# Designed miniproteins, single chains, continued (5): the designs that were tried, part 64

Each design is a single chain, and the fold is of that chain. pLDDT is the mean over its residues in the fold that is shown.

## One batch from the design tools (miniprotein)

Design m18209
Fold by ESMFold2-Fast:
Structure m18209 (fold): chain A 80 residues (1-80)
Amino acid sequence: SLAQLLQQLQAAYQARDIEGALATAGQLVDVASETLPQDQYNQLVALYQRMRELYLAGDFEGALQTLGQLIQLGQQALQS
């Protein structure tokens, strides 16, 4: 479920496991396409793409900051 994937992302965020977070965030984006409103889905995809771009560029702190934003957006979406 979306909630379980967000819980996994939170654990990865606390562990600073960017590679694990990227894998889980990819799964979250796939699930979100069928569960979230279009506006929230588009924001989630944009944050996921930014996180990947920062990770590939070696900006691990930027990737973690973006992961935090992605988790917050996902939590907000579940409460809406």
Scores: mean pLDDT 85

Design m18210
Fold by ESMFold2-Fast:
Structure m18210 (fold): chain A 86 residues (1-86)
Amino acid sequence: MLIGSPSIKLVEFEQLPDGSWRVTLENTGLYPQKATVVLDKPISEVLDEDGNKVTTGTKDGVKVVIDGNSFTVTLGPGEKRTFIVR
């Protein structure tokens, strides 16, 4: 389940053969927005599309917060990002 502003679009939400999820989010709005993705299982890590662990304090200000079975990300205006969730 996706919880966020109406400007946040869930572009892709697919389970991969290894049991992880591929999630693509897009902020179609003019302002930074938070999106929360809720899964039916606990989340251990969130990776970007290149397989790098997404962490707080990146130079671009991207923050990912994991809370049990959910993760929250802030997307800039017009930003589209793909995550691998395990």
Scores: mean pLDDT 74

Design m18211
Fold by ESMFold2-Fast:
Structure m18211 (fold): chain A 82 residues (1-82)
Amino acid sequence: SEEEELEVLKEAVKDIYEMTKKIADIVRPTLTPEQQAEVDSLIKEIENLKKEAENAKTVEDARKYRDKIFETVDKLSAIYAA
């Protein structure tokens, strides 16, 4: 059902956020102060998107916020690969 899919999406967003934070904590000491500030900004963006996903009333809205989180995670990965 759409209700079940919405709950699965919200849980997935929560899991992505928690994993992203754990990775950031592991990588943080290897980063420059400028990179650390950029990572902090991106983590806050993901936190805000997670909150929006938690308040989503439709599967379509939840997917939109999830996709934006993936885009932001890609930006974090680019910093970590530099």
Scores: mean pLDDT 89

Design m18212
Fold by ESMFold2-Fast:
Structure m18212 (fold): chain A 104 residues (1-104)
Amino acid sequence: SNVEKIKKWLNEEAERLLKLAESPDLTPEQKEYLKRIAENIKKLVELGKIGPAVYLARQAREAIKNKDLDKLKEIADWAERMVKRIEEGKTREEVIAENLKKLE
């Protein structure tokens, strides 16, 4: 029940971002960042990664509320890296272990 409500909210947030990306007041780059964020929210939901999807949606919402559209670029880039790491089958623990080995 709670997970289903969160998934519905996440899909609604992704659709809201896609609609915002159609705004004529935004630069082509800003529109592309919003589209990438929306698609990655949907992708994380499909992958069952609800926590990361919620984090992504909240960060995007905060950046938009603060009119910090430059931070949307950083969020879009983070989302792409997160999805790639998940698709590579790496857990957070495995990524941490690999990073610790690089410090040795």
Scores: mean pLDDT 81

Design m18213
Fold by ESMFold2-Fast:
Structure m18213 (fold): chain A 60 residues (1-60)
Amino acid sequence: MEKVVRGRDEAMKWALSMGFPVYVKVVGSDEEAVVNDVEELKEFLSKFSEDTEFLIRTYE
């Protein structure tokens, strides 16, 4: 499953709905990560502004 969202709060909401691990990518950027839990996701998202668009995908 894959979702494009705007903002850190929406990214967190969808990642929690999908379950970890999740793949997160900044839309229009080379910045990406596979995150295994809420803390790793928060650390990744904290580097970007609230106006940032994120691609979130289930990762196995």
Scores: mean pLDDT 81

Design m18214
Fold by ESMFold2-Fast:
Structure m18214 (fold): chain A 91 residues (1-91)
Amino acid sequence: VTLEDVRAVGRRLAAAHPASENVLAGIEEMLRLAQEDKESAASLAAIIADAAYTAGHVEEARALAEAMLAHPTTRAAGEAMLEKLKEEEAE
């Protein structure tokens, strides 16, 4: 996961859900703070996935978590988010 991948998810949330404008603003501020450290980018991706999930954007959180699985540094966080989503969707 790159910072641009994370920002693309944020833009999608804002476009699909107007109430998510505050989420996008928060994402951009966090991306600005994380620009100095690539390890912070991995942590930021996990935080943004959790923020999307908390805001009720489950599909976007899942898509970001699945993207995180492709990268060794974010794989564990992606797996944790997918498990959290499975627990919520367990019928």
Scores: mean pLDDT 64

Design m18215
Fold by ESMFold2-Fast:
Structure m18215 (fold): chain A 65 residues (1-65)
Amino acid sequence: SGKQLAEGAKKGAEAGLAGAKAAGYDIYRHSPSEEARRYGKLAVEALTEEEAKKYALLAGDYAGK
């Protein structure tokens, strides 16, 4: 569900670069929200931990709506 994806994104973002990318990928694959999937993809493509966390959290916020 969207709520589970949003909760996963927050935990993933706190787990560092790999966790943020994994959470973004999960949302990219499973969220019906176009905005959530777009930000999830950006988290996967991020080259820095700061950008990956930022986009994973945005993806989670949209997935939870």
Scores: mean pLDDT 84

Design m18216
Fold by ESMFold2-Fast:
Structure m18216 (fold): chain A 75 residues (1-75)
Amino acid sequence: KEKLKEFIKSLTPEQRKRLAEWMREYLEKHGILTEEEKKLFDELLADPNNIDVAIKFYEFYRKKLGISEEDLLAG
């Protein structure tokens, strides 16, 4: 979680939005996008400076795909 937090902090608000948009589209395409992820995505778009919301959204994405934190940061 600490490495993910530092990674998210290193991104600009626009980069956080673009990454989240890509992740949301991926989840939706694969039929695994839930109301929880939709809510977090909407919160992230409303306030891309909110690091905590970005962390939660990326963690949900990571867990849904079964990828490690290291794999998420490497991709």
Scores: mean pLDDT 73

Design m18217
Fold by ESMFold2-Fast:
Structure m18217 (fold): chain A 63 residues (1-63)
Amino acid sequence: RRALLEEAIAAIEAEDFERAERLLTRLYLQGLISRETAEAIGRALRAKDYAGAIALLREELAR
């Protein structure tokens, strides 16, 4: 869980958005984040709100 969240943050920071989207999908399918959280992060990524997407991932990392 922690490793996948950290990899998703690193992918966004590296501007590897395809990798970030794949990691987000994997986090959701493995039940490691809620659908609401996955949809919020996906929406931020589509809006190019990368700071918002990272903030949501860091919030999940703190749980």
Scores: mean pLDDT 79

Design m18218
Fold by ESMFold2-Fast:
Order: C-alpha cells, then structure tokens, then sequence
Structure m18218 (fold): chain A 80 residues (1-80)
C-alpha cells in the first residue's frame, strides 16, 4: 500500500523532471505537487489529478514521459 504510493510518486516525479528539462514548463511540477496533496486527503482525487497529468504528457508528444505517467496511474488505481 505505502509501497505503491511511493512508486507512483517516484514515476510522477521522474516524468515531471523529464518534461521540465525538455520544455522548461513549471506546469508539470505543479500538477505533481497537487497530486501529492490530494493523495493525503483522497486517493480518488489523486488518481483524477494523475490522469490529467497523463493527458498533459501525451499532449507534449513525449512517449517515455507518457509511459511513466500511465504506470503511475495504474499503481494508484489499485489504492482506490
């Protein structure tokens, strides 16, 4: 349970760092921070925010960051 959350947070962090490095955008990190806060209050809200972040990554056209985000969503869905 705690292990799944840690792994999902790690994947989100890695994807956001890659996106920030490639685009210079702070939006990805803001989404990741909001996701962490939502997880503390509601796993359902956390999954919702992570799905929004995944859409953002897909829009950037980066396959590797999208794959990392999709894995994080899958892990978090197991907690809902």
Amino acid sequence: EEELRAEAMKLVSEAMKLAEKETGSALGMKIANAFGEALASSPEEGVKLLEEATRYMRKEGTEETTELMEKAVELMRKLV
Scores: mean pLDDT 68

Design m18219
Fold by ESMFold2-Fast:
Structure m18219 (fold): chain A 88 residues (1-88)
Amino acid sequence: SAAALLAQLQQVDKLAQEVVDKYKELLKNPSKENLEALKEAYQAFKKAVEELKSTLDPSDPLQQAIAEALDGQLQRAEELVKAAEEYY
């Protein structure tokens, strides 16, 4: 349903922001604990993106565009985690 899709998109957006927030915290206070917090935030975000993508209709052009946008967000989050792991 449209309401369910909107709720999932809002949850994905919240989780994406948590990845950014944990990355910023890691930059301010470098520690193993903050690196693990970033990795946990990334895994939660990745899971939510994969679950949302599995519900999308590939024949709907708007839902296909949403899937492509989600892939872009996931790639950027993965790049942040990889950059963080290079320093710790």
Scores: mean pLDDT 87

Design m18220
Fold by ESMFold2-Fast:
Structure m18220 (fold): chain A 76 residues (1-76)
Amino acid sequence: MVSDEAVERLKEAMLKAGMSEEEIELLFRLKEEIKKYLEQGKKELARELSKLLEQFINGELSVEEARERLEELLEK
């Protein structure tokens, strides 16, 4: 469940389960970015991305809103 290959397989399974391709892709992207920045020692950015992921998973943000916020955080 934690390897990158397992994540790709999980995305395929979630798509088959009725999640939108956009929702699955954004979820995967957020997790990948969090891991990447955490490994780079950018803890503050990783924490902000983790908060965004939490809001998205909880349904607080739409796919469009979460994507826009992700772009803002990465563009900064």
Scores: mean pLDDT 74

Design m18221
Fold by ESMFold2-Fast:
Structure m18221 (fold): chain A 95 residues (1-95)
Amino acid sequence: SKEAKEIAESIAKEQVEKLGRLMGEKSLSGEEALKALENALEQAVKDSVEKVTEYLKQKGKEVTDEIKKETAEIARDEFLKLTVTLPAEQARRLL
């Protein structure tokens, strides 16, 4: 849904900003940068699924496993899109 996407976008932005800050404060190697990216992605997906689940339950909507799966996919896509907002040098370490 549009609301699920907006929640996922907000959480993805927060996690990418945290990742960018971590990479800016520490000279991470390519391996360390990839691990930090993996951890941030996992957290963004988890937080998005939890927040969307809470939101839908508050609206009296049933939360199915399919909705959780779709939310996780949206969160992953929004997170990966937002990696382009990282400073160019930090972004290159992830590619």
Scores: mean pLDDT 76

Design m18222
Fold by ESMFold2-Fast:
Order: structure tokens, then C-alpha cells, then sequence
Structure m18222 (fold): chain A 78 residues (1-78)
């Protein structure tokens, strides 16, 4: 149940990223990672109360990893 809910929410984030990419075909990898992170942060804020502690910990780790990757890519591009 909690896993199915998280998967459905993640699929919505993926669809939103795909829609954004269709409108922004020249987007950098750093911009895509930053958008994905922002959408996952929104998901965490809106749905955190309905997810298990394990799912919240996983989501937080993914958010932090995406932020670190985006920062590294921006630093490398400078």
C-alpha cells in the first residue's frame, strides 16, 4: 500500500519532468536534476504524513543525492 502510493507519486514526478523536457529540449543535466529534486521536495512536503518512515528516509536520501549531483555538475561546468 505505502510502496504502491510512493510509486504512483514518483510516476507523477517522472511525467512532469518528461513534460518539462518536451518544452525545454536543450536543458542541461544539472537543470533536469534540479527540477527533479524540487518536484520530489514538493512531494515530500505534500505527502510526508501519508508515507512510512522508511519511504520518507528513502525519498530524503534521493533528494539529497540529486542536490549533490546537480551541484557537482554545476561546479564542473564552471
Amino acid sequence: SDLERLEALLQEVEAEVERWLAANPDASRAEVLELTRRLLERLYAEHGASLSPEQLALLRRIIDDLAAQAEQLRAAAA
Scores: mean pLDDT 81

Design m18223
Fold by ESMFold2-Fast:
Structure m18223 (fold): chain A 87 residues (1-87)
Amino acid sequence: AHHLSPEQIAQQILEQNDPALAVKLAEELQHPVEEVVKNAAGALVLLAQSEQGKELLKPAVPGLQKLLQHPSEHVRNAAKAALEALA
C-alpha cells in the first residue's frame, strides 16, 4: 500500500533525479490496489508539469503507451491521463 500522496511521490522522484524511479512509478499503474494506481497516476501528471519531470518520464513513455492497450479500462484511463499531461 502507498502511504505517500501524489505530491510526495512526485517530489521524491524529482529529488532523487533518477529516471528508473519514473519507470517504476509507471509500472504501479498495473497494481491490483486501486488507491496505488490513483496515487501513481496523480504523481505522473504532477511530474509532467515540470521540465525536469518530463525528462525523467521519457524512458517511461513506451511502457505508458503499451498500457493504453491494457484489458482494464481503469489502467487504460490512468495511462492516457499521464500521456496527455506529457503532451
Scores: mean pLDDT 82

Design m18224
Fold by ESMFold2-Fast:
Structure m18224 (fold): chain A 94 residues (1-94)
Amino acid sequence: SALEEALERLERLAEEIEAAETASEFFDKVVELAQLVDEIMKDPSLSPEQSKKLGELTDEFVREASRALAAGDRAALREHLERFLREVKEVLES
């Protein structure tokens, strides 16, 4: 249930990131997302491989989402968010 609650929080944060109208709002929500992933990675049910993969996915997402925001490319930002959420779920379900 803790992982399910964390996934629901990730999905809400992704919606808030997509809806962010300012760079400040965007980066505040990205920080919240990174903190939530760090909390997930500390769950004792996760393997070291799962935790490593979650960290790598989060770092990649932050880089790509920041580039999309800088370019004003909202479509690319949405694609990066959808891919990130899908890949996080795949890691947690493995």
Scores: mean pLDDT 82

Design m18225
Fold by ESMFold2-Fast:
Structure m18225 (fold): chain A 85 residues (1-85)
Amino acid sequence: SLAELARETMVGAFNKDVDPELEEQVQEAAERAEEGDEEVREQLLRGAKEGIREVLEEKLGKKLSEEEFEKLEEELKKKAEEALA
């Protein structure tokens, strides 16, 4: 599912252990996108850069570099588009 792919991408980009609260938020958003919510899907694809970055930075307690976040955004976007096709 898109939720599983988003979780795997985040785990792969940072650590095996992801904050359970952050994981739940990402899964909820991904599940809405999988249910055909085009607006949520577009927000995940277009707004992932700002929204996910802010949540990740807050939860991890550190600022993400542009390269770190760009890689995460690209992988999430690719996986989301592939999963929804």
Scores: mean pLDDT 60

Design m18226
Fold by ESMFold2-Fast:
Structure m18226 (fold): chain A 92 residues (1-92)
Amino acid sequence: SLEEFKKNLLLYFKKLGLPGEEVLKAIEERKREKAIKLLEEAGFPREMAEILVELIIFHLDLLKGKLLPKEKEEELRKKSDELTKLLEELEK
């Protein structure tokens, strides 16, 4: 459910030490740049912050029953792969 996704996202952000409540609020208010900036201030590189925000928007839109164009879905899959690679490099 949408509410369960939001709850799980906030718990995950809390475990990572990220400002999950502020980020989610900025996303819901369509303040994408504010959400990115909050993640950057919390220590995320800009590139990773942008990808993470886009992935959250994608999942929220899917759970709200919004249809996404195939090209947008493919773009977001590519960005998800890029984020995974960046996270693997940071773990080393």
Scores: mean pLDDT 74

Design m18227
Fold by ESMFold2-Fast:
Structure m18227 (fold): chain A 61 residues (1-61)
Amino acid sequence: SAAALAAGREAVKAALRARTTAQLDALPARPSPEQLAALSAAAADEYARQMAELDAALAAA
């Protein structure tokens, strides 16, 4: 259902935000722009992958 998909997406977003914050906290006090860009790109790729996985799981249920 659309409501279940929306709830699932919000849960994934919250989990990814928490994980990204933890990864940022693990960086040195003055991370380089390259380090921040790499983290942002990795987070976007993982988000896209998890969204596709969520969509597939919901379609199978």
Scores: mean pLDDT 73

Design m18228
Fold by ESMFold2-Fast:
Structure m18228 (fold): chain A 68 residues (1-68)
Amino acid sequence: SAMDQARAEELRAEMLELARRHKAGEISEEEMNKGFRELMAQLKEILSEEELEALERELLGDYLRLMS
């Protein structure tokens, strides 16, 4: 649904913010990984397999750009 897609984009943004905060030295790798697991679990509850794969591709691209 449109509501689930909006929530998925919020969760994706939260994951990228965790990566950004880790890159800045504001949180530990353990804190970032814990956050990623919690957010990914929420994504898996609201998205289909196809939607999750599409979002994971976008997230990976953004993460690689951030970490470059």
Scores: mean pLDDT 83

Design m18229
Fold by ESMFold2-Fast:
Structure m18229 (fold): chain A 59 residues (1-59)
Amino acid sequence: AAAQLRAGLRRAVAEADAEGVELSREEIHRMALAVGRRLGLSDEEALAVADEVYAEHLA
């Protein structure tokens, strides 16, 4: 579940970057909560994955 969310968020960030759109931490958090809820993840777990992906995007 967490691995699926992480892969999905990485894809969303890559697609936004291809369109010239810079996703904010708050936008990534909103996506993570929506997808995480569908995957049965807690909000805490979903946001932790979101912060990992956001940190990778900034690097």
Scores: mean pLDDT 80

Design m18230
Fold by ESMFold2-Fast:
Structure m18230 (fold): chain A 95 residues (1-95)
Amino acid sequence: SEAEEIRKLAYEVKDLALKNIKSPELAQTAVNAVDYLAYLGIEAVKLGVKEAMEIVKQALEDAKNAISKGDEKTALDILEQGAREAYKLIEEAKK
């Protein structure tokens, strides 16, 4: 299922953040951001908002790549922007 794919990808990103981000505080910030983005992705799946679901998946994959390359700031920016865009689409779908 799409929700299972999002959960699996979120788990991979969180695991990578905890292993690769040297600052424990930044690692926890990244984990919290991934959890929120995954929550929005699962909400998008439940509501049938395909565009928001695809934004969440792309943001998780892009954040995973940024963390793998040691670009912690870019990873956090990607997670934050993805969440903002997904949230907007989900809220619009509820109207």
Scores: mean pLDDT 89

Design m18231
Fold by ESMFold2-Fast:
Structure m18231 (fold): chain A 82 residues (1-82)
Amino acid sequence: SEEEANQRVLELLPKLFDPDPEVRVAAAREIGRIFREHGDQISPEVREKAVEALKPIYENDPDPEVRRAAAGALQALGAALL
C-alpha cells in the first residue's frame, strides 16, 4: 500500500548511518528498489527526506560500494547528481 511504501522508506533512512557498511549498502539498495517499483506512491515529503539523507552518503561515505548504492538510489528518486 501507499502507507506501507512510505513507512518502509522512513524506517530505512536511519540504516543509512549504521556503523556496518553492509547494512548501509542494503538500506540504500532497498530505498532505490522501493522508488523504482513504488515511486508514484511515495509522498513529496518522504522523497525529500530520502534525498537529504542519501546525498551526503553519496558524497562522503568512506565505502565506495555504499557511495555506489546511494548513487543508484538517487537516480531511482530522479534526483540530479550533477
Scores: mean pLDDT 86

Design m18232
Fold by ESMFold2-Fast:
Structure m18232 (fold): chain A 69 residues (1-69)
Amino acid sequence: MSEGEKKVEEAEKYAALGRSLVGQGRYEEAARYAELAIKYAKEAIELGETENGKKSLEGAKQVLEEAKK
């Protein structure tokens, strides 16, 4: 697995955790994990995982948007 692929997996894990925390009403923690997911998705794009990284970035931004409501 490439380093970019690992960054996509980490972004997806943190986005999923953030989404779960939004469902639990734990918005401060959800925002923190969503920002980690955004960081890893951006790193994945820099490493050449452009399509998967952009998709993960969009998902992570949606979690952050929900956490800020």
Scores: mean pLDDT 83

Design m18233
Fold by ESMFold2-Fast:
Order: structure tokens, then sequence, then C-alpha cells
Structure m18233 (fold): chain A 74 residues (1-74)
């Protein structure tokens, strides 16, 4: 197979705004394992961590390959 697609649910905490964002990242790799394309979709934004985690868990249950929690600062 020349192309492989991985789906990663990412939960991002913006420490500056206090907002949690759930993103679905689709990464397509070529036959050599090199990234060919990346598609990012923002699914949900909330100021509540429990809501963000619930959405992320539901997306993972629906067929995502992995779930990543991270934080970012401006």
Amino acid sequence: MMLETRRVVTLIHDETSGVYTVKLVEITFDKDGKVVSTRVETVYTTDNLEEARKVAEELKKEGADSLLETSTVR
C-alpha cells in the first residue's frame, strides 16, 4: 500500500485563554513512512475539561487510532 492514513484525536489546553480544543488530525504517510498530507479539523471548543475529554473519548470510540492530550502557551 502506497498510502497509510492515521487518525489522532488531540485535546489541546490553551493556558493563556483557559480553553480546551478537541481536534481530529488525519495524517497520511507514503510507502517510506513520510508525511504526505495532514488534515486538521476542530471538532469542539469548551472551557470545561470534562466536556472536552468526553468529546475526545467519543471520537476515539468512533475509530480514531490514538488520543493525545497536550497544552500550549502563547
Scores: mean pLDDT 78

Design m18234
Fold by ESMFold2-Fast:
Structure m18234 (fold): chain A 70 residues (1-70)
Amino acid sequence: MEENIRRAEELAEGARLLSEMAAASGQDAVAAQLRTLSDEARRLVEEGATEEDVRRIEARLKALWDQLFE
């Protein structure tokens, strides 16, 4: 449980930073999706994160990364 919470915290911060980069690049739609993902990951930290939840957020972050960078 604690490891999943730690990973959720890392994903929340990573998504937040990527959102700022996307916004700086004029990719406002991707930035908004990354911000939402960061908020979802932050909620998992508060509510308790399962391995399935963490993997789901990681997969979504990867998809948004690929949209941002090709």
Scores: mean pLDDT 81

Design m18235
Fold by ESMFold2-Fast:
Structure m18235 (fold): chain A 82 residues (1-82)
Amino acid sequence: MKKLEEMKKELAALEAQLNAQVAQARANLTPDQVAAIVQQQVKDGILQAIKLLEELGASPEERADIAAARARLAAAEAAAAA
């Protein structure tokens, strides 16, 4: 129970830190530059998560989510290339 309280506090602190960093970035960067940075981080995160799930032997539900995530990445790459 105490570990869950610590995790909740850590998540709240992390969210506050991320919000402060985003606000600072927006002050110095154009909206397009901020969007490009966020898009790259999201792509990297999704690819890492997909690899981990595949290696752990994903369940049928997880396999469907992996396929959907791969399709979203492919669509985003196609849109970026156009």
Scores: mean pLDDT 61

Design m18236
Fold by ESMFold2-Fast:
Structure m18236 (fold): chain A 72 residues (1-72)
Amino acid sequence: MKEEEEKKKKEKEKDREGGISLSDTLREHGERGSWRKAYEAGKTAAENMKDYSEEMSKVLEETAKELEEKDR
């Protein structure tokens, strides 16, 4: 039982690293003024990805909100 939980935790950590990488990419596009297009493209790609986790989605959405606040 606990071994499966450890495996799931490691997968979530890997997914979180992927989310951080996506977040960094979105911030880079934010500096160029194109983050909205990057976010829309990323969201569409994520909806079609089997391995896109909820952790990645949360990190990406948080970054999009930060960039939106700075853009207003």
Scores: mean pLDDT 64

Design m18237
Fold by ESMFold2-Fast:
Structure m18237 (fold): chain A 84 residues (1-84)
Amino acid sequence: MEEAAKRAVLVAVVSVAEQTKDWSPEEQSKFVTDTLNVMADALARRGLDEAAEFARELAKQSETPEGLEKVVEQAKAEVAANPP
């Protein structure tokens, strides 16, 4: 369950970044960070504390455009390596 939730977080990062690629880097960074924090809160409410912490850590890294670029690169690599 935790691993499936972490994968859902990674897929969401890749999807949201792709859908917002035409936005300014600052707007994209803010929206991805907010989305990850909402996911973390939902995961924590379900008792998925490891997945929630993972999402919060990615949110912190995504607060800057440079950080978001690295998070998206990592998420794409992990999603490609571990298909559902």
Scores: mean pLDDT 83

Design m18238
Fold by ESMFold2-Fast:
Structure m18238 (fold): chain A 56 residues (1-56)
Amino acid sequence: MSAPIAAMAQRIEEDAKELGLTLDKETILALAEEVVQGKLVVPENKALKKQVIEDY
């Protein structure tokens, strides 16, 4: 796993915990890879961020 993907995965896991969402490690890594590759944009707004993660 590349360092950028690992850092993004950690951020997504922390954000998910703050939003009250339970995600498995594989889902977190897949989401992080798509964000790093520019295929997905995770907004900074808490409500929109929750929606993006739930829709994934």
Scores: mean pLDDT 74

Design m18239
Fold by ESMFold2-Fast:
Structure m18239 (fold): chain A 65 residues (1-65)
Amino acid sequence: SAEAARTVVRYAGRELVERALEAGRPDVAKEIAERAEQAASEATSVDEAVAASGRLSRWLQERLA
């Protein structure tokens, strides 16, 4: 369901925000939170949510490098 998809993306987004804050990067935490909310609003299936969560994780890894 769309609700389940949004829940998955929002959960992943919260974990990534915590990682950015732990890295001392509140600027990146704000950006990943905005990107996660956008992805959650667009997700209509669990498969899309999983793919979007993977893209958010890769984006954070690159942004913190």
Scores: mean pLDDT 86

Design m18240
Fold by ESMFold2-Fast:
Structure m18240 (fold): chain A 85 residues (1-85)
Amino acid sequence: SLAQQILDLAQRLAELAENNAPKSEILAVLDELIALLRQADPRVAEQVESLVQQFRATTDETQQRQILMQILSLVGQAIAELLAS
């Protein structure tokens, strides 16, 4: 299901973030996640895309971490709403 695909990518994103994976790997997962979110919840997809643009632009590791945590929070909310429907 679409919800399961989004959940699987969100779990992979969380794992990559916790393991300090390369920025390129995190960005690849974020791009896949945005594509699925556009099908499920265009509003959340737009918010996540804005945060990903900020993530791409920043070189500060603390700011990168904060942005990733915000993305994971928004995606978690979208997944919870999809699973409750």
Scores: mean pLDDT 85

Design m18241
Fold by ESMFold2-Fast:
Structure m18241 (fold): chain A 67 residues (1-67)
Amino acid sequence: SGSARAEVARARAALAAGDREAAAEYAGHWITGSASDGNVEGAREGGRALRAGDVEGAIDKGEQAAG
């Protein structure tokens, strides 16, 4: 959805600004949006990366899903 794509963009911008906490929050919003859109596998992979503290990996997965 457009909402999930927007959250991925916000997460990347926050990470570039050095705000890892905001980046993780926006990545979490993307994961929730992806699950709601039926992309359960993508949501699980992103969620696993985020729980491991891999904020960059979670954002990379979101960007790949967005195209």
Scores: mean pLDDT 77

Design m18242
Fold by ESMFold2-Fast:
Structure m18242 (fold): chain A 82 residues (1-82)
Amino acid sequence: SIEDAAAETGAKAGRAAALGNPVEASRYQDEFARRAYEKGGGERGYNAGQTGAISGMAAWVAGLTPEEAAKKGAEYGRQAAR
């Protein structure tokens, strides 16, 4: 589902950001946006991926572990895709 794809993307982006790789986090956001657009999710899919990546990066700035950043990214990505 789009929600599952958003959660997966948010988790990957959050983990990458927490490991100090914001470029990789942005790549996952773009990848999800393309897939969601093709499935008719368009703007919703793009916003979900972006929200997940931003949440993961915020966790990185706050000094959370990669696992916690991934969890936060997945949670907010899924919520944004609803």
Scores: mean pLDDT 71

Design m18243
Fold by ESMFold2-Fast:
Structure m18243 (fold): chain A 100 residues (1-100)
Amino acid sequence: TMSDMMNMMRDTTQQIQTQAATLADPTLRIQVQTTANQVMAMLDMMMTAAKTQDANTFQAMARDVADTIVDAYDDVLARTTDPAVQRLAQQARQTAQQMR
């Protein structure tokens, strides 16, 4: 369900935040942390929208947010070779595609 996908995305993003803190390259660490923080903020907005917006507006917002998250984690995957970050970013990307 959409609720299950949003909860999975939140959990995965929190794991990315934790893993990013362990990255040795400070530039990559900041970039990955910034991306994860932005995704978390978008998820918080979507949870609010689910309670306050009509279904058509929510669906349009969900698609736009999903596309933004996919692009953001594609960028992370292109920049890092850390296996744990790559695995988590791939999971987040797949979940975002399902949120459309």
Scores: mean pLDDT 82

Design m18244
Fold by ESMFold2-Fast:
Structure m18244 (fold): chain A 87 residues (1-87)
Amino acid sequence: MGLVYISTPRGRWRELLAPLVENPEALEALKQPGDSANVTIGGVPATLEMLSEDRLLIRVAAEDLDAVYRLLSSTPGINVLGTAVFR
């Protein structure tokens, strides 16, 4: 499993992530800390978890971590705070 920890400007994360996900309606499920949603980011199946109003945790397969990291880190307004890989 791969993890990507990101921050965005407060209140902007839905707007910033919607163009990157194939099912942006799933982002409506993320209303409070601890909420999670299954999404597809750049063709990669992922689970988003809301940690706070400006912090998200993204879970992907370990082999897909680099692709998702590159997509997120190249998106204006998204800051990648850290990554982790569990084999």
Scores: mean pLDDT 83

